# Designs tried in a protein design run: designed miniproteins, single chains, continued (3). Part 107

Each design is a single chain, and the fold is of that chain. pLDDT is the mean over its residues in the fold that is shown.

## One batch from the design tools (miniprotein)

Design m11947
Fold by ESMFold2-Fast:
Structure m11947 (fold): chain A 81 residues (1-81)
Amino acid sequence: SEAERLMEEGREYLERGDLEKARALYLRALGLLVEEKGETHPEVARALEALGEVYEAMGDHARAAGLRARAAELRAAALGP
């Protein structure tokens, strides 16, 4: 899918240290995944985790923590109580 392609491209830019490009690609992937699968889907959690990794690399630990917490909530919900 387009979202999967954007996730892979974002990872490549993150690995190269181009954090702004990685962030833009992951944000686009997140938007597409929300549209395609809904806000609570596990694939959305993956995009949030990836975006959190970018913010961590940027030194924005607070935003990174918030994104990881949201991803964890979605994964926990998907596994059931």
Scores: mean pLDDT 83

Design m11948
Fold by ESMFold2-Fast:
Structure m11948 (fold): chain A 56 residues (1-56)
Amino acid sequence: KLEELLKELKKEIEKGKPVVEERYKEFANSEEDKKLFEEILEYAKKEALEVIKESV
């Protein structure tokens, strides 16, 4: 569910990879879901930034 997507996004963001776009396209099979994904991405980004700071 959304939690699984969040965990994946966090790891991908930590790597600084463009894989986030691939996840976005897979999830955003509709324009409605694109908006939802953007919210999830923002949340994951904030969480990943804190982890990245400690990892470096």
Scores: mean pLDDT 63

Design m11949
Fold by ESMFold2-Fast:
Structure m11949 (fold): chain A 73 residues (1-73)
Amino acid sequence: MSKEELRKAAEEFREKAREYREEAEKLREKAKELEKEGKIEEAEKLYLEAEILEGVAALLEGIAEFLLKKAEK
């Protein structure tokens, strides 16, 4: 892989991580509204989904960091 290909892949992973973090934020907003309505179980499911998306985003960011570090060598 060229250094350019590694940088491009890292950028794509970072963009995907941002999308997942935005989706997680939307899910947390919905969960808070469901809690206000007394729909606790539905709110808990959305909080769990948001946590999973945050975890995936963190992994993608870690991969992007690794790829950028490799591209610098």
Scores: mean pLDDT 85

Design m11951
Fold by ESMFold2-Fast:
Structure m11951 (fold): chain A 78 residues (1-78)
Amino acid sequence: IEEYEARIAADPTDAEAWLNLGKAYYEQGDYATAVRYYLQAVGLATGEARKAALANLGKAYEALGRHEDAAASFAAAE
């Protein structure tokens, strides 16, 4: 977490750092925080990185019981 927070502080457009920070919070069970960081990654990323961010966003939405949001995120990742 501290590593990716430092990367974002240095470059807030580092989509990979936002994605990995989201993954770290997801692994801790903080799905709401993971969604916030994944949304930043989706906004900044392109191509394969954006697809990865959308797929992880969908998983976090599923964990929160937000099934429609999850389905939309997974569809956008295709």
Scores: mean pLDDT 78

Design m11952
Fold by ESMFold2-Fast:
Structure m11952 (fold): chain A 100 residues (1-100)
Amino acid sequence: MTAEEYLEKGKEYLLKNDFDTAIEYYQKAIELDPTNAEAYLNLGIAYALKGDYETAIKYFQKAIEIDPKNKEAYELLASVYAAQGKIDEANKWLKKAEEL
């Protein structure tokens, strides 16, 4: 399978709420293409849906590092900080998203 095919399978399992299987496929996508910002973004989403906000933040930051113009990554990072009650940090990342 290609990195894109693993990414597609990860999305399929994410929609089924099978977060652990989705994570496994996204990790396989990254093994084939470590520059795939979308795979890191989707890893962050899967971890956030599991309530693992610290791991979600790391993957969203990695997605931003690879693709600094990915507005969705900034918005998702802000939403996780808001879920943690870190409102000032959330507002900082939302402002960065609006400036893209």
Scores: mean pLDDT 88

Design m11953
Fold by ESMFold2-Fast:
Structure m11953 (fold): chain A 103 residues (1-103)
Amino acid sequence: SALVDAAVAALRAAGAAIFISPGLSEEELREALEALLADERRATLDAVAAAGYEAMLAAGGPAGMVVRWNAATGELEGVMLRAPSAEAIAAAKAILADLLAAL
């Protein structure tokens, strides 16, 4: 969608490499973004994957977030937010929050 394409372009300009699966519906994307941006962890993310993502960020390693549709399970998978800095991560979160508000 035009909204997703604009968000991906803004994320790239902010120095954050985030891939959003082109097969996601607006509802699936909204639910995934709510889960990723909320303090509470939701069923759209595997708890182990969410814990791994936070541990990787805490370790100071490169971080990347990819939202994918798993056709075999019918579920959304969050992996990692790819950002070289805390500023890029903050910018990515703001862009994703704006996308969520527009959905």
Scores: mean pLDDT 54

Design m11954
Fold by ESMFold2-Fast:
Structure m11954 (fold): chain A 83 residues (1-83)
Amino acid sequence: AEEYKKKLEKEPSAEAYNNLGKILAKQGKLDEAIKYYQKALELDPNYQEAKNNLAEVLAKQGKNQEAIEVDIDEALQRMKEAV
C-alpha cells in the first residue's frame, strides 16, 4: 500500500488510473470505473485507450442488466419505504 501510494504521488499517471478503471469494470463496478477513466483523461486528455474504455463502460451502464436490476430493486425499495 505505501509503495503504491508513493508511486502515485511521484507519478500520478493516466495509465495507473486507466488500469484501475479496467479492474473495476471487470468487477461490474461501472460507476467507479467511469470515475477513474475520467481521472486518467484529466491527466492525459489524448489518452485514446481511456477514452475508448470510458465510452464502452457508459454504453454498458445504459444496457447492463445488473445495473438495471439494481436500479429497479432500489426504486422498489424506496417506494415500499415511502408507503
Scores: mean pLDDT 67

Design m11955
Fold by ESMFold2-Fast:
Structure m11955 (fold): chain A 63 residues (1-63)
Amino acid sequence: MRQEKVFEAVTRLLKEKGPLGITTKSVADEAGLSVRATQKAYQEAVGKTISETIEEIKKSVAG
């Protein structure tokens, strides 16, 4: 399932590069999907965009 691949890619990138190294494109590349497919799969699963989630993660790390 596309959603599963996206979540696995996010988890792997968090472990390898940390929260500041995550972009929508890096998640798409890791999942083997297009940026558009990654965005759609994430939004369908979570109800918000992956870009918004990445920004929230960056803010949470900053305190």
Scores: mean pLDDT 76

Design m11956
Fold by ESMFold2-Fast:
Structure m11956 (fold): chain A 100 residues (1-100)
Amino acid sequence: PLTPEQLRAEMDLGVLAIAAASTLVALRNLLKQSTDPEVKKKLEEMIKDAEELLDEIYRLLQRVPQMTPEEAQAAVDRARERFNEFMEKFDKTLKEIEKL
C-alpha cells in the first residue's frame, strides 16, 4: 500500500497532468485556427513544451510508489514549479500573439 505522502503526491501530480493535458488540447486547437506563420511557430514551441512537461509528470507518477516521502514531496514541488513556469510563458506568449 502507498504511504499517505505517496498518495497525496499521486493526487497532486494527477491534477497537474490534467491541467497540462487540457492546456495542450487548447494549444492544438489554437494552432488549427491560426494562419500567421509567426503565431504558428510560437504555438508549436508551446505545444512541444507542454508535451515535455506532461511526459515528465507521467514519469514521476510511475515512480511515486518507489519514492521516499521526501522524494515524493520534492517531485510534486518540482512538477508544480515547472508547471507554473510553463503557464507564465504561456500567458506571455498569448499576450504577444494578441498584439499581432
Scores: mean pLDDT 87

Design m11957
Fold by ESMFold2-Fast:
Structure m11957 (fold): chain A 55 residues (1-55)
Amino acid sequence: SKEELIKKINSLLEELEKIDPVVAQAARRDVDELIKQGKYEEALKNLEKALETLK
């Protein structure tokens, strides 16, 4: 659901912030744009990829 996707997005942004605050700030901007377009699943996948790259 949309609510589940939003919760997961927020959780991943918090994890990204703990690893790299600068990357997290850039990712938050991109995620906000995708959310405005209703592209929650794309925002989630982009965050998962960013975290995978940093870990």
Scores: mean pLDDT 81

Design m11958
Fold by ESMFold2-Fast:
Structure m11958 (fold): chain A 64 residues (1-64)
Amino acid sequence: MSREELDREVRRTLALMQAYLTVKYTPPEKREEASKELAERIKKITGDEDLAEFVRKYAEELLK
């Protein structure tokens, strides 16, 4: 595995963990907004729109 590939997988793992924690510890009525804010933060910090969209979809699945 290249260092770039490892860094990408680490970022994905951390992003998914943050999505899970956000859904678990946010009150139900605020989870959708919190998940959207997390995705926007990931996009701003990483510049990776695909990662942000992946996290948003993962959070939506957790809300079901």
Scores: mean pLDDT 75

Design m11959
Fold by ESMFold2-Fast:
Structure m11959 (fold): chain A 59 residues (1-59)
Amino acid sequence: AQQALDEAIRALMDPRLTLEQKEARLREAARRAGVEAPEGTSPDVFLETLDRLREAAAK
């Protein structure tokens, strides 16, 4: 769970990735953590995915 959260944060901070590539990386991290990620490239969707990953990491 913590590893998936760290991977998601690194993807969001990588200036070389497009929004679509960041979405793909976040969804893959969520899948590995057993978390459902919403679809989309908006900041609200990315924050929701990070929140779910943080909740999974705290368990």
Scores: mean pLDDT 79

Design m11961
Fold by ESMFold2-Fast:
Order: C-alpha cells, then sequence, then structure tokens
Structure m11961 (fold): chain A 84 residues (1-84)
C-alpha cells in the first residue's frame, strides 16, 4: 500500500529531528523503493519521498545535493501530471 511508504517518510522525518540521519536515510530509501515498485518510478509519491530525503541532506549541510533532489522531484511532478 502507498500508505506504508508515506508512513516511512513521516517516521524518517521524526528520526531526522532526533539527529538519527542514517536511519532517516534508510527509511526514505525504503519508501522510494516501495513507491517505485508499486506505482512506478515517475509518480508524485516518489517525488514526495525525494523532498523528504533532501531535508536530511540540508541538515547535513549538503545544500547542492538537497537542491538536486528537489529539482528531480519537480521534474517528476511536471512529467506525471502532464501540466503544460
Amino acid sequence: HPSVATSLNNLANVYKNQGKLDEAEKLYQQALEIFQKVLGPEHPDVATSMNNLANVYRNQGKLDEAEALYKQALEIFKQVLGDN
């Protein structure tokens, strides 16, 4: 269920707030894998997981990596929604 991956993203955000960055990254990666397997690689829920992972990189001071993930998520939204 997509709700499982959404819950993993939410739990990862909690771990981020606790400073458990390695655990947060694992949960975001698991959520991405679930969404990609169930919904396909170009789905809005995949982009949501990427946004959450970018927050972990931001907290680590890796701003360029965070920006890259935000841009990747935005591309998925544009391609999937078909908005011109």
Scores: mean pLDDT 78

Design m11962
Fold by ESMFold2-Fast:
Structure m11962 (fold): chain A 91 residues (1-91)
Amino acid sequence: AKIIVTLRVEGLSEEQIKEIAEKAAEEARRLTGAEVSYEIDPEDKGILKFTIEAPTLEIAELAAETVIKTAKEEAKKLGGTAEVLSKEVLD
């Protein structure tokens, strides 16, 4: 199962955005064992995309929820915000 989560991050520097992206990906991998990668949009550094792959949809969904929750919490700690723009469930 594959899920793509796209977030808008506001009020943070590029370095801070990389920091929260890495923490969110690491937490999801730690909790679920899912494969999690991320990309900062080269044209809009406030846009984060996470690609999540797991053996089941249930694991992928838990990983996606963990990414979203962790990114929001870490952004808030740094004085910024993270909001979900899209969440795409792929076969």
Scores: mean pLDDT 85

Design m11963
Fold by ESMFold2-Fast:
Structure m11963 (fold): chain A 61 residues (1-61)
Amino acid sequence: STRDRIDAAIATVARWAGLSPEELIRRIVEGGGYEHLIADLAGVPVSTVRDYIRERYAELR
């Protein structure tokens, strides 16, 4: 699914950055600029990545 592809891309970029996926999501929300790289890896529009990251961020406690 599109979500699975974005999750896999997040996990890959987090590994490259030395972060957990949750830490990467927080950094993106704070303006970390990884959205285009995740979009390219997942094969989806940047807007789709942004919407999904906002959903995932809301789930973090």
Scores: mean pLDDT 83

Design m11964
Fold by ESMFold2-Fast:
Structure m11964 (fold): chain A 58 residues (1-58)
Amino acid sequence: MELYRVTRDYTARLPTELTLKKGDIVEVLKVVNENWVLARNLATGEVGYVPASVLEPI
């Protein structure tokens, strides 16, 4: 399981994106490109796209 920590708050701009808070842990399901990943928020179970730039590996 590819676990990443959210480094700063992010508010979804589209319904397909995740809203995340600093300190959230996400599982990366797919790397879409250099800027975006498909991830699951482990606290909520929600799946959506997030900017790769707000994530750091654990």
Scores: mean pLDDT 85

Design m11965
Fold by ESMFold2-Fast:
Structure m11965 (fold): chain A 59 residues (1-59)
Amino acid sequence: DRRAEEETERRNELVRPATAAASKVYEELGKDVTDEQERLEAEKKAAEAAREVLERQRR
């Protein structure tokens, strides 16, 4: 579906900064954690960073 493909590309461009922020947070916080709880905490913080970037883009 071309419309779905165009929506995916548009979404990827909009979330590129958010994805980069999430990757950076996850790399910094997740790299040195092996405990499952600490790993989940790192993933949560990465997701929050991505959401914050997306909110900033809308404003």
Scores: mean pLDDT 64

Design m11966
Fold by ESMFold2-Fast:
Structure m11966 (fold): chain A 99 residues (1-99)
Amino acid sequence: DPMKQALEALKKGDYETALEYFKKAVDESREIRIMFAQLYEDYKEGTLNYKLFMQHLARVYGVPELPELSEEAKEVLLEVMEYAYKKLEEETSEAEKLR
């Protein structure tokens, strides 16, 4: 489960491994891609709540006791959110070209 691997790596401060597994989860799951893309929109609007989002992920993926996010961990999540947003937009553009 790439989301669980990413969250466990993030918890350990292994940001490179966390980023790799989050990107893999975005690549393999359209639902995860949509979720992170929506969070990127919330980030741009200034409405993103990292604490509530991390509590949700900890519950869904069974990674309890996620610590308060460091600035480095927030940077990893921001890169993942931007990656998902761009990938979803690229898919939309490609689908329109094929119509």
Scores: mean pLDDT 77

Design m11967
Fold by ESMFold2-Fast:
Structure m11967 (fold): chain A 72 residues (1-72)
Amino acid sequence: SMMKERLEREIAIGVAKIAAAVVKVSAEKLEPVDEEAIKKAEEILEEAERLERERASLEEAEELIRRAMELL
């Protein structure tokens, strides 16, 4: 079902966004702040917005989750 595939993609993008947001907030609270982790998290958030606009594949969304999880 195309509807199920779309929903799975949207959920995956949402998961990537949540993971990246957690990384960013956590990195901002470190002393000193982890500027590299903040930058990488922001890049993932920007990519997630791009994937939403471009109706990207589920595989692309899952790769974004993997990248976000590597920062946790």
Scores: mean pLDDT 83

Design m11968
Fold by ESMFold2-Fast:
Structure m11968 (fold): chain A 60 residues (1-60)
Amino acid sequence: GPEAERLTRFNRLADEIVKEISDPEEARERVRQAAKELGVDPKLAEAFSRIVEREAERKA
């Protein structure tokens, strides 16, 4: 449904952000902005932003 499609797009954008942005804080803020634009649930967006921050930290 529309929610599953939205989550798929959000996941794809988050993956690209992690690849392009090496700073964990900047990557997290970009993910939060993408979630807002796509209308993703705030709780889910917050959980995902933490995962992205950790992944960026591991890369550094």
Scores: mean pLDDT 76

Design m11969
Fold by ESMFold2-Fast:
Structure m11969 (fold): chain A 109 residues (1-109)
Amino acid sequence: MKKVAILYTSGQEKYAEAVKEELEKEGFEIVYEEELSSVKPAVLLGAVGRAKAKGAEAVVLIVSPSEEEEVKAALPDIEAIYDIPVLVVVAGKTSPKEVVEEVKKLLEK
């Protein structure tokens, strides 16, 4: 069973729960979940590090549209540090089922 972590910014809790339910239906194990206090690089680094320590093979990071650019700028360095892919999901642009399909693509090989 593939292990995934879910990170989300404040206000995205209901969308994060919907994504979690769809991932669990498809046989993923949610090993870590965290609400982020901000999208500052230090907060993202710490949260992704905790997810990796819990055995996550991929991270789903759920953000608002206004946070997308800032998180995408920080993630390449964080992904390189922990050797873990992070999927940025913008709430309202992607359905929970589409998130599952993108996670499957990240973990197929």
Scores: mean pLDDT 85

Design m11970
Fold by ESMFold2-Fast:
Structure m11970 (fold): chain A 106 residues (1-106)
Amino acid sequence: SEELERVRRALEEGIEAAERALRLADGTPEEVREAGEELERIAAELRRAVNEARSLSLELQTALGQAIAHLLRAARLARAWSPELAPALRRAVEAAIEAARRALEL
């Protein structure tokens, strides 16, 4: 379905954005902040796709909610970036990627 394909595309974009943010963990504060803004935008797009979908299983809705939550957490850490937050950002990004991949398997 077009709805499921839109959700799948948003999840794939979320994974790509999260992987870019992970590569920028040692970047400048500006680069990490911009990665956080991209993650927040993708999370908002995924939330819109989920809200517009008329028929998603409860299991998929739950998995998508978890992916959105982890993407938003990574975005907040990236936007508030300091070198001390690098381990927390890496864990949050890895959790977001894992949650998104689980949702894609459904």
Scores: mean pLDDT 79

Design m11971
Fold by ESMFold2-Fast:
Structure m11971 (fold): chain A 72 residues (1-72)
Amino acid sequence: IEEAKKYLEKAKEAIEAGDLLSALIYLGQAVRALKEAGREDEADKLGEEVENALRQGDRAKAIELLDKAIEE
C-alpha cells in the first residue's frame, strides 16, 4: 500500500508538470502495487478512470481521482 501511494503521488506530480507519459508509467506501477496488496478491483477501476480522464484532457479530474486514492 505504501508503494502504491508513492507511485500515485508521482503520477499526480507528473500530470501537474504536463508529463503525461511519466504519469501513465507511474499510474501503471501504482495499479500493479495495489493488485499485489490484494486490492485488484480498486486498482483496475482507478487505472481506467484516470486513463480516461487523461485521454479527454481533464487533468483536474485525473488529479482528483489520484488524491482520493492516496487518502485511502
Scores: mean pLDDT 79

Design m11972
Fold by ESMFold2-Fast:
Structure m11972 (fold): chain A 80 residues (1-80)
Amino acid sequence: EEVKKLIDEAIKKINEATSFEEAYRIMKETLEKVSKIKDERKRDIVITAVLSAIRQKFSKEEANKLQVYINKLYNELKKK
């Protein structure tokens, strides 16, 4: 239920975004909320859905830049 609400809200905001910078901010807010979810599998589902929406709205190259950023955040989160 919480995961579906996060996905629906994030996708709606991404579709309304007029720039990649706005989509990037939405992704950061989504990751901040997702970090509070205990289940890593549910976190991955949310992130995958948001990346798919960005890929459809913008470009594959811009989506790849966000994927690199997400991987960097995951590496930092593994330390704590």
Scores: mean pLDDT 71

Design m11973
Fold by ESMFold2-Fast:
Structure m11973 (fold): chain A 72 residues (1-72)
Amino acid sequence: MEVVERKEGDAEWRAYRGVPITASGEAEVDGWYVYALTAVEDGHHVIAGLARSKGDKEKAEELKRWVEEVLA
């Protein structure tokens, strides 16, 4: 499985190619806007991709779209 990632200070994303996404979740923790793209394999929830940004929800949403494009 190929991992594609980028981290720039208060913003980061990661994608695990070859894992089919089945759902996405959103959370806000300590000023971080977090989007997790998840899949279900053999009854376990696995992370297919992650995007987060501190203090900037629009940036986190842009990174989420980029992760979705990498996983497509």
Scores: mean pLDDT 71

Design m11974
Fold by ESMFold2-Fast:
Structure m11974 (fold): chain A 103 residues (1-103)
Amino acid sequence: MLTALGRRMLLAAITGAIEGRADEGVRRIEALAAEAIAALRAAGAPESDIRQVESRAGVAVAVLELLVAAPQDDALREGVAALLRALGVPEDEIARLLAALRA
């Protein structure tokens, strides 16, 4: 669940940067985090699991802010690609996202 959630949050961040809608990207990340936290609390999950969701949301927001501030940073784009691979995003999707960030 956390890996799939982290993937969804990071994709929301990248989509927000591509579309030039940083505020919408942040709102989507926060909505995903709130939904996950509510489900974890309802299931009686430990606070450490809730903190992991909050941490992943924070990383996704930071990635969005960095992509908006430095869209031409090759090292940042390569770091984002590596993170997407670690989260199981297919290489063809990563290539499309990176191309859109350069446009």
Scores: mean pLDDT 82

Design m11975
Fold by ESMFold2-Fast:
Structure m11975 (fold): chain A 90 residues (1-90)
Amino acid sequence: MSAIELVQQARILLHEEKYEEAIKLAEEAIALDPNGPVTAGALYVLGEALAKLKKYEEAIEAYKRAAEIARKYGNEELKKLAEKNIEKIK
């Protein structure tokens, strides 16, 4: 499975409230290319799933890294979404 396909499946699992399974697929996507453009999306899904499990400190770290990589690759929308979710937890 490609990193993009893993992120798409992780989002589906997140919407189905299968948070631990979503985390697993997001982590697999991150492992395939830890600093690539798809990894920002994977980190965002990871952050959302962690926040649903009330792992707020881990969620904030995932969102921070998602925002950093999104900025690097010009994904301004994802950067702003990650930053907004950090502020909602703080």
Scores: mean pLDDT 86

Design m11976
Fold by ESMFold2-Fast:
Structure m11976 (fold): chain A 67 residues (1-67)
Amino acid sequence: SATVERVGLHEIEELIEKAKEAGDEELAKKLEQLRVQFREASRAGDDARAVAIGREAGRLGKEAGLI
């Protein structure tokens, strides 16, 4: 749904900003790539892939100590 897509994108965007604030440019680039993939999956209606990408972004954020 559009609501789920907006929430997922918002969470990835927040992680990108936190990575940039931390000076982790490599993590920020990886998260930007995941954001693009999330949009593509959502646009294609591939909810399972969108969820998997969102979870991967969350895992990277946790490993980096951002959440």
Scores: mean pLDDT 81

Design m11977
Fold by ESMFold2-Fast:
Structure m11977 (fold): chain A 74 residues (1-74)
Amino acid sequence: MREERLERIRRLAEEAARAGARYAEEKEGIKVTEEQVERAAEAAAAMGERALEAGRGDEAEAKLRAELAEAEAA
């Protein structure tokens, strides 16, 4: 079920990137573009995919969930 985990990692990466962009705008006054959010999500998803291929999918998901939670709590 690699494809199901890959989809979860991609969704988490996208959510984390968007939450992080919102945090940056609110706390740091940094305007984040949709293109920057998309690039960040792609980079995070690629990292997660490589971790999944290395047998570290659980760690990749946990990291993305932690990043999302930190951004949402801000």
Scores: mean pLDDT 77

Design m11978
Fold by ESMFold2-Fast:
Structure m11978 (fold): chain A 55 residues (1-55)
Amino acid sequence: MRIEDWPFVDPRYRERLLKAGYRTLEEVGKLPDEELAKILELSRSEASVIRRHLQ
């Protein structure tokens, strides 16, 4: 699934993932929570929640 096509995620998070060069859920799913947190500028706990929501 394309990141741009997720209706249930905050548009700011989609923009940050796309700016970082990610295009699909499968690519985001390969990231550790710490790296995802850095990209989204969130805590590790918040990034873990976002990751589960994106699945």
Scores: mean pLDDT 73

Design m11979
Fold by ESMFold2-Fast:
Structure m11979 (fold): chain A 58 residues (1-58)
Amino acid sequence: SEMEEIRKRLERALEESQTLSPEGQITVLEILIKEARKLNLEDIVARAEAELARLRAQ
């Protein structure tokens, strides 16, 4: 389904963000959180927010 493809794209972007600089990771994670919230993908939101919190603490 279209939603399944969008979900896979967001999950891939989350994984690929880990290859970026810390500043780049923060930017991508903020975008992913906004997109996932619009789509009600709570598990992706939770994972991205946890990663963002960890990066901001460092």
Scores: mean pLDDT 82

Design m11980
Fold by ESMFold2-Fast:
Structure m11980 (fold): chain A 89 residues (1-89)
Amino acid sequence: SMEKEIVEESYKKALERLKKSKSKTVAELAEKVEEGLKAKAAGDEESFEKYAKEAEELEKKLTEEEKEEIEKIVEEARKEALERAAEAK
């Protein structure tokens, strides 16, 4: 359960950072992913499928530089979540 909470926290932090990206495509992708996760949590399958499809279309438009930005932010958020979990023990 602790690992699941760490993963969810890291994704939330990554999405917050990606939404502040100077790349409009990266920021829009993060917003669609966040809205999709909210819809899934609410049991709204129609909205989840809509946002998932919109996110997939944006992902296809990403440049290699934008993909590297996403990977870096996700990895940084993951490391921060792991460090916080280690301090809590």
Scores: mean pLDDT 80

Design m11981
Fold by ESMFold2-Fast:
Structure m11981 (fold): chain A 79 residues (1-79)
Amino acid sequence: SEAERLRELAEQLRRQAEGLEELARRAEAEGKLEAAKLFREAAELARRAAEAAEAGNLEEAEKLAAEAEELAKRAREAL
């Protein structure tokens, strides 16, 4: 069902946010402050995407998830 897909998406996005926060902490520990900032911003967007999915807002969830991925890519380039 659509509700099951949204739940799975929300869980995936929350795990993604946790992973991005870990990457931010690691980057900060290495003195890579700009990368750490970008990973934290990506994590916030991933969490907001998960909240949108939990609320049934698939379009908003996909938009925020795409923005999170773009910031995560920029963060990796800043490492």
Scores: mean pLDDT 89

Design m11982
Fold by ESMFold2-Fast:
Structure m11982 (fold): chain A 70 residues (1-70)
Amino acid sequence: MELAKKAIEEIKKSEVEEVRLDANGNVTIKLKDTGKEITVPAEYRPEVLKAAAEANGKSGLDALQRLAAR
């Protein structure tokens, strides 16, 4: 839970540049403003992706659509 909360806070402060999924289902989010990468375990994925969509509007939705196609 704490990792997901920290990731959500960072996403709300900065625009999301990229969202990546690894082979284990972990989500890595790259922030545009800082270039910082945040990795969140697969179990926290739904909460983090929801926060990315809400905070980043159109760019967040585009990233989520690519992940949802899997």
Scores: mean pLDDT 67

